# Ledger of designs, part 90: designed miniproteins, single chains

Each design is a single chain, and the fold is of that chain. pLDDT is the mean over its residues in the fold that is shown.

## One batch from the design tools (miniprotein)

Design m3334
Fold by ESMFold2-Fast:
Structure m3334 (fold): chain A 65 residues (1-65)
Amino acid sequence: SHAAEAGAAARAAGEGGDPAEAARRIQLHSVPPPRLSPEDGRRLGEAALAPGMTAETAGQLASAS
């Protein structure tokens, strides 16, 4: 699903702990098109990189935003 793909991309991009890159990957792979402010995107990326976050869970978080 799109949410799972977005989550997997966010986790891969953020493996080094860069929330901005994780947020960019979420927005790139998310449908509908990104409507988040840069600050909201960064916050979403930080949440997606939280310890214990799986690709599927990160995708669900991305789709909720």
Scores: mean pLDDT 59

Design m3335
Fold by ESMFold2-Fast:
Structure m3335 (fold): chain A 82 residues (1-82)
Amino acid sequence: DKKELKLKLILEVRKNLDEDGLLSREQFKEILKKLFPELSDEQIEEIVDLAMKYDKDGDGKISFEEFLEGLDEIVDLIEKKL
């Protein structure tokens, strides 16, 4: 269920944000590996690369707001890989 995937991903991302409210590329990879162990490293990299397109500052970290802006595309890509 797409709705369940969105909720799981939102909750896991929110609890793993840094003190500044940002999520690094490495932290997002670990979240994806934990939630979707069936995904290959290459598939995880594709998903992370998509999320990082929403990084407006290009600092290699994404805010929770930027993550939510990309959420539908991120979830759609995850579903295609599963």
Scores: mean pLDDT 81

Design m3336
Fold by ESMFold2-Fast:
Structure m3336 (fold): chain A 64 residues (1-64)
Amino acid sequence: MFEGEGRDGEVVARARLDGLKLTVEVSGEGTEEQKERARELAILEALRKALEAVQKELLEQLQE
């Protein structure tokens, strides 16, 4: 399971990726644009962590 958090102003989004299931929660007061941006940042962080885990398994000590 991978988690990401995104913030824009007072808006906070949290994303969880568990296997093939993605859930995103958005909280706080803000514009629709701020909510969308926070959501995107949270999803991006969760996906980045998943990608890093896969790369680590494939690349061992070599990185990249």
Scores: mean pLDDT 76

Design m3337
Fold by ESMFold2-Fast:
Structure m3337 (fold): chain A 57 residues (1-57)
Amino acid sequence: MLTPEEWAVLRALAASPGARNSYAQIGDGLGISQATVRRHVRRIMEKLGLTSLAQLR
């Protein structure tokens, strides 16, 4: 289903207040770039059938 990298990004999003969170903050926490976080978020949304990050909650 999700790769380990996608799971790490999803956990960071789920732990954030308001569900949206900053990609820069997530990237900092995971040791990856903001652009890499955005790519993982897009893939997670595609795999889960989501249209917005707010749906991740």
Scores: mean pLDDT 69

Design m3338
Fold by ESMFold2-Fast:
Structure m3338 (fold): chain A 111 residues (1-111)
Amino acid sequence: MSPALEEMERVLENVDRLIEALRAGADPETIIAQANEVKAELGRLLQAVRKEVTDPETLEKILSLAKKALTDIDDMIRAVRRGDREATLAHAERVKKIVEEIYKLVKEHES
């Protein structure tokens, strides 16, 4: 598997763990810790993608989606801090959809 695909699978796994923790009613500290892990993995994914993806249009799409995911994660952390469970879940679900879109793009451009 390419480095970008390996990082992508880690991001997907951590997003799924985050959503499961939210459904299980995990405490805010646990959710924030999981959200920060997703941010760190997205950072590693972006480093791998910049080295691996040679098509400029695909690279631009992935970078734009990743920026949107990072914004939604930050909004989710703010929602957790204010105790807004509904907003927290909505942001987490948006992050999952964005990450799934990045996965499709990365998978199509694997070497």
Scores: mean pLDDT 83

Design m3339
Fold by ESMFold2-Fast:
Structure m3339 (fold): chain A 58 residues (1-58)
Amino acid sequence: GVEEAAESLVRGAGLSEEEAREIAEEAEGLSPLEAGEIIAERTGAPRGGALSAGALAS
């Protein structure tokens, strides 16, 4: 869910809790692949390497 994704972004990508939550909320209505693309764009991580996409998929 959103909270799990936000926590993963804070831990994995070093984002602030506020930024992580905004990204997670934006991605919540999307497929895991689409969520991963948004996370990759916002964090600068390579696409397919965004661990938080897995949290949203669970």
Scores: mean pLDDT 66

Design m3340
Fold by ESMFold2-Fast:
Parts: structure tokens; sequence; C-alpha cells
Structure m3340 (fold): chain A 76 residues (1-76)
């Protein structure tokens, strides 16, 4: 799946927020929309992409950063 520039920014922002700990999905989407000025649909597509790529995990309403994504953030 190819990301738009807005979706790619939303993914990067979400991963950085999740590095500080787990966040509820709705709260995470709200923060992405508020901080980046993107639509809720863009934020939701970005999170769906991050799940598909194994960068984040969604367990019920809780979103967590994967070990692979945490390692990538530490390297960059």
Amino acid sequence: MELTDEEARAVRYALRLLADGPIDRDTLIEKIVEELGVSRETAERALDYAVEQGLIRVEGDKVTLSDAARAALAAG
C-alpha cells in the first residue's frame, strides 16, 4: 500500500507518540488530526497502514508500538 505524504507524516507522528507509551486509538487519532491538521480519515488510513506493516499493534481500544518500530525510531 502506498502512503500519501500526509499519511506518512501521520504514521511518523503516531510512532513517536507511542514511543512514550500505549495510547487509546480514538485519542491517538484526535492528536494526529489536531497536531498535523489532517482529516480523521487520513489519520485512520495511516494507522491501518501502520498495523498492516507491523509497526503498531491494536488490542481492543489500545494502540502500542511494535519492537521493530521502536528500534527504527532509536536508530533515526
Scores: mean pLDDT 80

Design m3341
Fold by ESMFold2-Fast:
Structure m3341 (fold): chain A 58 residues (1-58)
Amino acid sequence: SAEERFRKRLEEGVLEGEDFQWARENPDVTKKLLDERIEKLAREGNEMAQKKVEEEKG
């Protein structure tokens, strides 16, 4: 699906124009996927991602 394609390209850091258009058309889903990536990075020890997760908890 377009969502799976976006998710894979986001993980690889190779987003293209069509992915940016899809993100603009699907802001709620895009936010969820970005939040999931931030949570994953926080679990891997990324301090910026950990701060983002803390902001969402309070």
Scores: mean pLDDT 75

Design m3342
Fold by ESMFold2-Fast:
Structure m3342 (fold): chain A 81 residues (1-81)
Amino acid sequence: SAAAEKEAETRKLAEEYLEKVEKKEYDKITSEQQLALYEEIARGNKDLMEKYYGVDESQFPTAQAQAQRTLARIAELEKKG
């Protein structure tokens, strides 16, 4: 389905973000990859949150809430453009 294809694409972009971070290729990170990471974290993707923070699961709810707020802010700014 179109929804499943969109979810797969978002996950792929988020994984590409993490690969670039591992390689220290920060200058090659795209806005689409960064947005995809926030969408996956906001969705509660624990595997990506673990890789991004590399630490305690106690931080996952805070990270998820922060990602949700960031996405809401981006959506608000897009309405003004």
Scores: mean pLDDT 77

Design m3344
Fold by ESMFold2-Fast:
Structure m3344 (fold): chain A 88 residues (1-88)
Amino acid sequence: MEEVLKEAEELEKEGNKLEAYILKGMAYYKAGDYEKAKEYFLKAAELALKAGDNETAAKAYQGAALAYEKLGDLESAKKYRELAKELA
């Protein structure tokens, strides 16, 4: 995880915040930190939408939905799955 977070920090410094937030979301999800995974996936989705990258936004929303399921928030998980489906 620390190696992936370090890679993400380098991407942020290079101006590639979207890739950085996706990597952070994935790293925290694998580590079982579902609150942070959710936060970074949602930040990635916002940046992807601003860039017009609907495919990346859909993937980020899927990540957020999985994190919400792990947290027991099934209502939010359903919401973000539906948003991801609309963008795909």
Scores: mean pLDDT 84

Design m3345
Fold by ESMFold2-Fast:
Structure m3345 (fold): chain A 65 residues (1-65)
Amino acid sequence: MVSKLSAAAILAIGLQVEGIAESVKVEGNTITVTLKDKSEEAKRAAEELKEQMKELGVELVVEEA
């Protein structure tokens, strides 16, 4: 019903709103998230995001700032 990509984008934008991600890019079926740093919080958020993206079938790329 809801696009998997739309759901994935909302999750990634949530990290940016919480100040965990510096930027989020959506290109085709790929979401690229740039983390502000390598803190434990950022790493856990990235791992949770990877799990959610895998469930949705969307490719996730995680970068450092």
Scores: mean pLDDT 77

Design m3346
Fold by ESMFold2-Fast:
Structure m3346 (fold): chain A 72 residues (1-72)
Amino acid sequence: ALELVEEPGREAYRYAAAGDFEAARRVVEEVRRLYERHRETADEGGRQALEEALRLAEEGLRRGEEEYRARR
């Protein structure tokens, strides 16, 4: 179950670390769209999982960008 929440963050990180910032941002945008669509209808646990998935996706993008820059 945690894998479903963590996978977008891992994808965003992998794309950003490889220098594909557009793909990484698309992953974050997709999670954000899911959060916006379902936040009002999800129960508390579901909303928390969506918030965590979005947070991890944004964190993955940031970490990947930093890693890519540090290698220059």
Scores: mean pLDDT 80

Design m3347
Fold by ESMFold2-Fast:
Formats: C-alpha cells, sequence, structure tokens
Structure m3347 (fold): chain A 67 residues (1-67)
C-alpha cells in the first residue's frame, strides 16, 4: 500500500539513504497522489540534499492537499 511504501521511505531517510527514500516517496505518490505526507517527506529529503527550490515545490503541493 501507499502507507507501507511511505513508512519504508521514512526508514530509508532515517538511515541517510536519500535517493532510495525519494524513489519510495515517489512510488507512494503514484499510488496515492493525494497523500500530503508523502509530498512533505519528499520535500524534507530534497532539502537535506540542498535541493531547496525542488523541495519548496513539493511542500507547496502538500499544503494544497492538507492545508
Amino acid sequence: SAEEILAFGKKLADNGLYDQAIAAYRKAIELDPKNAEAYRNLADVLEKQGKTEEAEKWRKKADELNP
């Protein structure tokens, strides 16, 4: 499920596996495009990689889905 993949992505991010976490979050978004948490977690990892502008785009999407 999208929730299980999102949880797996969080575990990857916790271990510093940012590219793998991004892939997991993107898969969660494909399965549930309205999952605001997946977009926020994607943005957080992108920001940790210094991709601030990309992170802001996904953070804005998350805010649109869940204030």
Scores: mean pLDDT 85

Design m3348
Fold by ESMFold2-Fast:
Structure m3348 (fold): chain A 70 residues (1-70)
Amino acid sequence: DNAEKLRENILHWAPAAEEAAELAAEGVRLYEQGKYKEASEKFREAARLLEPLAPRLAAELDQQADKLSS
């Protein structure tokens, strides 16, 4: 499951970021449903919460959101 893998990856590098991990997983599920705009919004929310804890992961999520919202 791609959503669960992303959630586990975020929690591995940022254990205190449970809310961000759930938002990112929700974004993956929305993407798999073809809901690209909603997926982009979830990835941006996750990136905002991750920025102080894991800025590189936050930047990656923002880049994915940009691709989906274009």
Scores: mean pLDDT 82

Design m3349
Fold by ESMFold2-Fast:
Structure m3349 (fold): chain A 61 residues (1-61)
Amino acid sequence: MPTPEQRRLAVALGMASALTGEPLSDEEIEELAKKLGTSPETVRRLVEEGAARARALIAEG
């Protein structure tokens, strides 16, 4: 299972992806899962959560 630190990293990456407007590829998700010692499904869920949080914080203007 991922550590709290690994979860924070995945969420931060999701936020960064949302800010750049470029979604993470399936290959990037798989590489992150290997680096974090978890499943691609877990990484995808955390990245999506981070992206959603970033969008909520972005007011656009």
Scores: mean pLDDT 74

Design m3350
Fold by ESMFold2-Fast:
Structure m3350 (fold): chain A 93 residues (1-93)
Amino acid sequence: EERLAEALKAIDAAKSYKEIVDLANQYAREFIAEGDKEVKELEKKGEPREKIQEVTNRAVADALIVIGDAVDRIIKLAKEEGLTWEEAYEKAK
């Protein structure tokens, strides 16, 4: 919960297309990695599939929220700067 809010705040504060993309990739990977670690611990304990799926769904949802916010932020910045999508994409590389 707090980590997702931190991720969104960091993306919103980023000053360049590359920073937005790098932050989104970093936080998305962190959410997926933490979810994977929790899944492995649950599997080791023999927890039911439904509990494992809940953890997976939460991790994926958090990652997608971060990616979606970053995409929205890039689109808004490109529009403010009068850039095409292709020009914004090149700046994100």
Scores: mean pLDDT 82

Design m3351
Fold by ESMFold2-Fast:
Structure m3351 (fold): chain A 88 residues (1-88)
Amino acid sequence: MEEEKKKKEYERKADFQLIAARINLAGLRSMVELYPLSQAEVDAAIAGIRGAIEGALKYAEKSGNKDFLERVKKEIAEIEAEVARLRA
């Protein structure tokens, strides 16, 4: 039961990181539309989003849940595609 509780905690931490990445990405998109951001400000925001993505993947791997890991990988790919559009 304690081991199962730890696995669920890792799933929760992974989802929290994905939510944080999505919120920060949405915020960055809105800021870019409203204000002339410097390249350094955009790059710093993207680095933060990528850090959250790396955290999500690490926690998903630690969860030991293969179906959950595949869902997280799919969501990461979607977020990275959106980030790539902002960098172009």
Scores: mean pLDDT 84

Design m3352
Fold by ESMFold2-Fast:
Structure m3352 (fold): chain A 65 residues (1-65)
Amino acid sequence: AGQARADAIGDANIPVVKETNRLIKEAEEKGSVEVEIDGKTYTIGNPDTLDNLAKISEAVAKKRA
């Protein structure tokens, strides 16, 4: 239910959902993507790191006040 609730919040905050999907596609399409969370820049390109993109989506959601 945790992820389902996050998706419900994402419906109200569409930009968060779009950003998450964009990051995932960029990582797959270009082999890597740079993301910034908590003022730090991360380079994500490893296929196993796609699981970390899901965690980034959660961090992005929390960034919304």
Scores: mean pLDDT 57

Design m3353
Fold by ESMFold2-Fast:
Structure m3353 (fold): chain A 71 residues (1-71)
Amino acid sequence: SEAARLLAEGQRLAEEGREYEKKGNFDKALQLYREAEGLYQKALAIAPSPEIEALLALTQERIKELEEKLK
């Protein structure tokens, strides 16, 4: 399904973001997490899912933490 494709792509980008975060490249990690956030939002618009809502919430908290760290 399209929702499953969007979810898979979002998870891939979030994983890439985590790898950049581990390397200390917080700007690139933040960019990738924001892209993942957008894909999770699109997936939710197609197929509401508590699992996708949880992934979106975790991604949004990670974005907030990185934004605070970059100040």
Scores: mean pLDDT 89

Design m3354
Fold by ESMFold2-Fast:
Structure m3354 (fold): chain A 99 residues (1-99)
Amino acid sequence: MKGVVEAAKEGIRMGREIAERSRTAEEELALIKEVRDEIDKKITDPRERAAARGMASLTWHAKRGLLSEEEIREELERLAKTFNLSEEEVEELLKLILE
């Protein structure tokens, strides 16, 4: 993986997959573990890995309707401060989460 933004996008993709494939809490927990293990194997940089994990978590909560759009924006802004993302990058990632 190359760069925090690319890692974040991969996390969003994986989080979406968890939401789409899980039907029960048990299936969700199994997919969360699978995604975490995949991120750890695929992404070697600790900062990029943390970004991917954070974005995957945010995306599956959003896709399951557990967060309002305002709460999604607030969490994304918090992650953006942690990973030094630009305002333009935040808007791009928000659009991907909401798709």
Scores: mean pLDDT 80

Design m3355
Fold by ESMFold2-Fast:
Parts: sequence; structure tokens; C-alpha cells
Structure m3355 (fold): chain A 59 residues (1-59)
Amino acid sequence: MKEKEKIKKFALSLTEIPGVTEEQAIERAKLVLKMLGYSDEEIEEFIAELKREIERRKA
């Protein structure tokens, strides 16, 4: 998988763990993307997509 896709799936997996908040999963994904050298613009777009996906799964 591409790195961004792996990070997204990792963050989504974190939200499935009891006691892990959506906010914690998002912050962890943001940190990983920054460590990998992604731009602030790319990080913001990724986080927006991740938030949308998390909300869709909370049904």
C-alpha cells in the first residue's frame, strides 16, 4: 500500500480500539505525516478525508 493509505488504515484501526478517541487517532496520523515530510496542505486534506471516513463509520 502507498504510505498515505497505510497511515489512514492505521488511524482508522486506532479508532476501533476501546478508549482511543477520534482526536487521538487524528493527531497520531498528523504526526506520522509530518515525520514523513508531507506538506501542511497535504496533511490538512488527509485529515479532512480521515475525519469524514471516521464519521461515516460511527453509524
Scores: mean pLDDT 77

Design m3356
Fold by ESMFold2-Fast:
Structure m3356 (fold): chain A 130 residues (1-130)
Amino acid sequence: SEAEEKAIELAQEGNKAFKEKKYEKAIEYYEKAIELAPNSELAYQFYYNLGLAYEKMGKYEKAIEYYEKALELAPDELKPYIYLNIAQAYEKMGKYEKAIEYLRKALELAPEEEKPAIEKLIKLVEEKAK
């Protein structure tokens, strides 16, 4: 609880650094938050934010590693959104087949109202793969 409170404080400092585009500093804060509270119900958010920070730095392989850790811990309702982030990272690397694979995973788990947008993204990436 005390460790969890401090982890939340560190994550908030990380969010501030991220907003200021200080991505290496944001990573330091999120890593410290995870070290302090690895079993927190919020740990998936810390891993997700690490993924976002690495993505902003163009480190797409690292971003995917942290998004996958976030997926292991995330509630099912949030998993389609993390799959979309993984797909975007693969697209940025020019790995279109992998991007489509993760978009299809997102489509399977997404709410019905969000599926048309994901289907459109799949078609756009399929055109880039030609």
Scores: mean pLDDT 91

Design m3357
Fold by ESMFold2-Fast:
Structure m3357 (fold): chain A 98 residues (1-98)
Amino acid sequence: MTPEERAEAARRAAEGLKSPDISVRVAAMLMLGVFGITPEALPAIEEALHSPSPQARVDAVRALAKAGTEEAKRILEQATSDPDPEVRKAAEEALKKL
């Protein structure tokens, strides 16, 4: 797989994190585990932080934590102000590990 193919695969996988369907989000997380979370995937994950589903926002937080980059950390800091306490807790725990 070329770097360009891997980046496109990661970007497409990250789009699945926006889904209200837990099975789609689980598949997205597994694919991101295979392809890695490239910079091209980060915009879709950031959009998932604005999902109406608190569980989808928690999954986006976990994806950002897995990316472990300074850009992902910056996006992750937005989730510490989330109205849902589980989303805030997930973001705070992720930031402690980075």
Scores: mean pLDDT 82

Design m3358
Fold by ESMFold2-Fast:
Structure m3358 (fold): chain A 61 residues (1-61)
Amino acid sequence: GLSVSADELLTSDEAARALARRIAEMFGDPSDETVEELAARIRAVVANGQAEVAEQRAAAA
């Protein structure tokens, strides 16, 4: 399923690839290349999002 935490996506390559595979299947391209690219993008987006939220919370606190 898609029920993975942001922490798992950052620390587990397998969790990121599992989520990427599910997304690739929904778009009709379940190739390993697409899964690897999506997994890398997912981790980058999650890392950037967490850094941005942490920075905003630090500024607001």
Scores: mean pLDDT 69

Design m3359
Fold by ESMFold2-Fast:
Structure m3359 (fold): chain A 72 residues (1-72)
Amino acid sequence: AEEEIKKGEEAEKKGKLLEATYHYIDAAVLYLQEGNYEKAIEALEKAKELLEKLKLPGVKSVEEAIKEVKEK
């Protein structure tokens, strides 16, 4: 989980925003499996920001995932 966040941050620094988005989504999945809902929400928020910046579909799906995690 932590390693995927670092990979995402490094991809962002290199301008690989789509690659960074995938790393943040992977981190969120791993944090959910660990029961770390706070860190999962943080990772999903990062992925959402990048999807919005890239003007790609999926923002609403990520928002829905964040809402579901917050209900835990």
Scores: mean pLDDT 79

Design m3361
Fold by ESMFold2-Fast:
Structure m3361 (fold): chain A 97 residues (1-97)
Amino acid sequence: MEEALEYYEKGKEYFKEGKYEKAKEYYEKAIEIFLNSPPEGLTPEEARALLAEFYNNLGEVYYAQGKYEEAIEYYEKALEIDPNYEKAKENLEKVKK
């Protein structure tokens, strides 16, 4: 879990710097680590919320690159994992307009 969060935080830093390919790489690594080594000690709800956040932020990278179809796919994945993840709902509405 700490490894996934470390990659996620670095991905956020690259995104803020406009380094979208690096942000994408690090978010994808965070998701891969999370899925291969699911966190212990988190409730199922906490684990879903965190994974939904990772997919949502990966979608935001695609949106920033003008890759709207891929952005939609990742926002939809976030909502499939956590239907109550409001930021993904807002992002999905934004990209469909």
Scores: mean pLDDT 83

Design m3362
Fold by ESMFold2-Fast:
Structure m3362 (fold): chain A 58 residues (1-58)
Amino acid sequence: PRPTVGEIAVRLGLIDEETAKRLTEEARRLGTHLATLLQNRGLVDEEQLQEIGRLMLA
């Protein structure tokens, strides 16, 4: 299956797996994307988010 934003962020060492699960649940509850929540919380910057997107399409 295609990797998620959360899975790639964990692989890059930006967040841990528990944080990825918690923020994925928060994003779903708020009706937003995990990528947006990660950037808004300062856990990833724009360059890191672009790298995540590239790795998801590899």
Scores: mean pLDDT 81

Design m3363
Fold by ESMFold2-Fast:
Structure m3363 (fold): chain A 75 residues (1-75)
Amino acid sequence: MKAETLYNLGLVFENLGFYDLAARSYYLAGKIYEEEGNYKKAAEMYQKSADLFRKAGNPYADEVEKKAEELKKKA
């Protein structure tokens, strides 16, 4: 699946208020960008994911935010 498709899916879920599903979609987009070596886009996706996991009350937000911060240092 293309990272862009997952990003667009995340936007749809976010607009519907499905924050956990939106966070998961952005997280998967971030993983694909990271595998491609696009650390800037990966960090952006992980940051969006962490923010939405936090809104959903999902404790995984802290782990995803750490991923975003580490990738920002590489970008």
Scores: mean pLDDT 84

Design m3364
Fold by ESMFold2-Fast:
Structure m3364 (fold): chain A 68 residues (1-68)
Amino acid sequence: SSEEVKENLIEILKKTLEDNSDAKLDEETIEQAVENFREKLLEEAPEASEEEIEEAAKKVREILEKYK
């Protein structure tokens, strides 16, 4: 399901950030990561609505901004 794909991708992202906690993200890197997430979610869960994709993208941005 799109919900499972979304949760799995977010969990992988969190793990990657935890493993690289010393890295500071700039605005350009955050924007690129959010865009890549949108594309990957759409590829893995093409049934996901535009609303679901945007909700997930906002959550990813929020997570990434904590490392800014």
Scores: mean pLDDT 78

Design m3365
Fold by ESMFold2-Fast:
Structure m3365 (fold): chain A 78 residues (1-78)
Amino acid sequence: MKEEADKYVQKAIEALRQGNYEEAVKWAEKALELDPNNAKAHLVLGIAYAHLGKWDEAAKHFEKARAIDPKLDALAVI
């Protein structure tokens, strides 16, 4: 359900703000289990993977987020 997915996205954003990148990945993955095309969840994964040094994974999720919602950019959650 989109509403429940949005709650996991908010948890992932909070984890990013705390510098807890592994936790951000876990919450964003949970959001995608409920809504696989959640652009914000893909954006959060991109940012978290970039901070973890996983640049290929980060790039993949940034491209997915832009494909789903062209109005989103990497600054939308930071």
Scores: mean pLDDT 79

Design m3366
Fold by ESMFold2-Fast:
Structure m3366 (fold): chain A 67 residues (1-67)
Amino acid sequence: GPSREELIAEAKRYLALGKEAFDAKDYATAAEYFRKATEIYESLDIDDEDFREADLGYAVASALAAA
């Protein structure tokens, strides 16, 4: 399977895509990307600042998509 380094790189790409979608006000897409990033970080037992940003992004984007 993918290495830890490859999984971290993938999570960072999803975090960036989530931010891009959020800036475009596509909150549903942003929430999906932030969720994918958090799932990867959780699978690696990572709770750093990138994880926290993705987790917060998911919460905010999900709330805005539901409004």
Scores: mean pLDDT 90

Design m3367
Fold by ESMFold2-Fast:
Structure m3367 (fold): chain A 68 residues (1-68)
Amino acid sequence: SDVEKLEEEIRDALENKDLEKLKKALEEMKKVLSKEKFETILTRMLEAAKLLKNEEIIKLIKEELEKL
């Protein structure tokens, strides 16, 4: 599914610290998912980013959550 492909792209972007790829995947996911489902995905990503201690990704995800 398109959602599964976007989740894989997000995982790859987190592993490679690719902020541009992450932003694109989040924008596409936002178009396909409901607000509630998108918030759930962002929350899971925030937990993953905190484990990786990637401050730039943490900030990006927090900004997207604040826009909801």
Scores: mean pLDDT 80

Design m3368
Fold by ESMFold2-Fast:
Structure m3368 (fold): chain A 98 residues (1-98)
Amino acid sequence: GADAAAARAAAARAVLVGGVAAGLAGIARGIVNILKSRGIEDPELEEKARRLEEGGERAEEAAREAEAAVAAGGGAEEAEAALERARRAAEEAGLPVG
């Protein structure tokens, strides 16, 4: 019914948020590694990369929770709560999420 459709939509949004956050974390880490390979150390960029990695991991975990809730036949509330956790993790990492 409508609840199942809403739960799937929330899970899909959580997966998108988690994927974007993890992707940006990977890009930031790649930049840090390239700079280090050239003898350039930037502690501020390293710290930003760490925050993005932590936020990306939390956002992906929340996305997996949203998908698990849908797979278990859970309602929209559980999937929406997981989406909100993914958004907060991305926001804490410095990503604008609305």
Scores: mean pLDDT 81

Design m3369
Fold by ESMFold2-Fast:
Structure m3369 (fold): chain A 78 residues (1-78)
Amino acid sequence: DPVVAGAERFVERLLELVKEGKYDEAASIARTASLGAKELGRDDVAQALTEMAQAAKKGDIDGVQEAARRLLELVREL
């Protein structure tokens, strides 16, 4: 599924940015993705991406992974 593959690649890139200390960049891309999901009526996906952005801003790798798990679960149910 291209959508699941895209979400997995997005999560991997975001975790790389957080591990590199690029918290503001990681939070920014997650917030942009959240706004896009909200515009598509996917409030559940938007909320998971917002949680991911908040965790990324704090450098909270565990929080990013938890939000990422929820995002991937929601995308796989499509």
Scores: mean pLDDT 84

Design m3370
Fold by ESMFold2-Fast:
Structure m3370 (fold): chain A 68 residues (1-68)
Amino acid sequence: GEKKELEEFIKKLEERIEELKKEIEELKEKLKTAPEEERKKIELEIQLLEGMIALLEGMIGWAKKLLE
């Protein structure tokens, strides 16, 4: 069942990416009303979350190649 385990792993990574996208949307809404000093921290947090998504998407791409 290695193929099934890999498909489940991809599913979990895709679910985590969707969670991170929702967190980014919430942070972008907070940015609209946040004081200037807090805006810098929120912008950094968004950049870190976007970086995590890129890394997870890379892992999914790698895992999908193993299913070929």
Scores: mean pLDDT 86

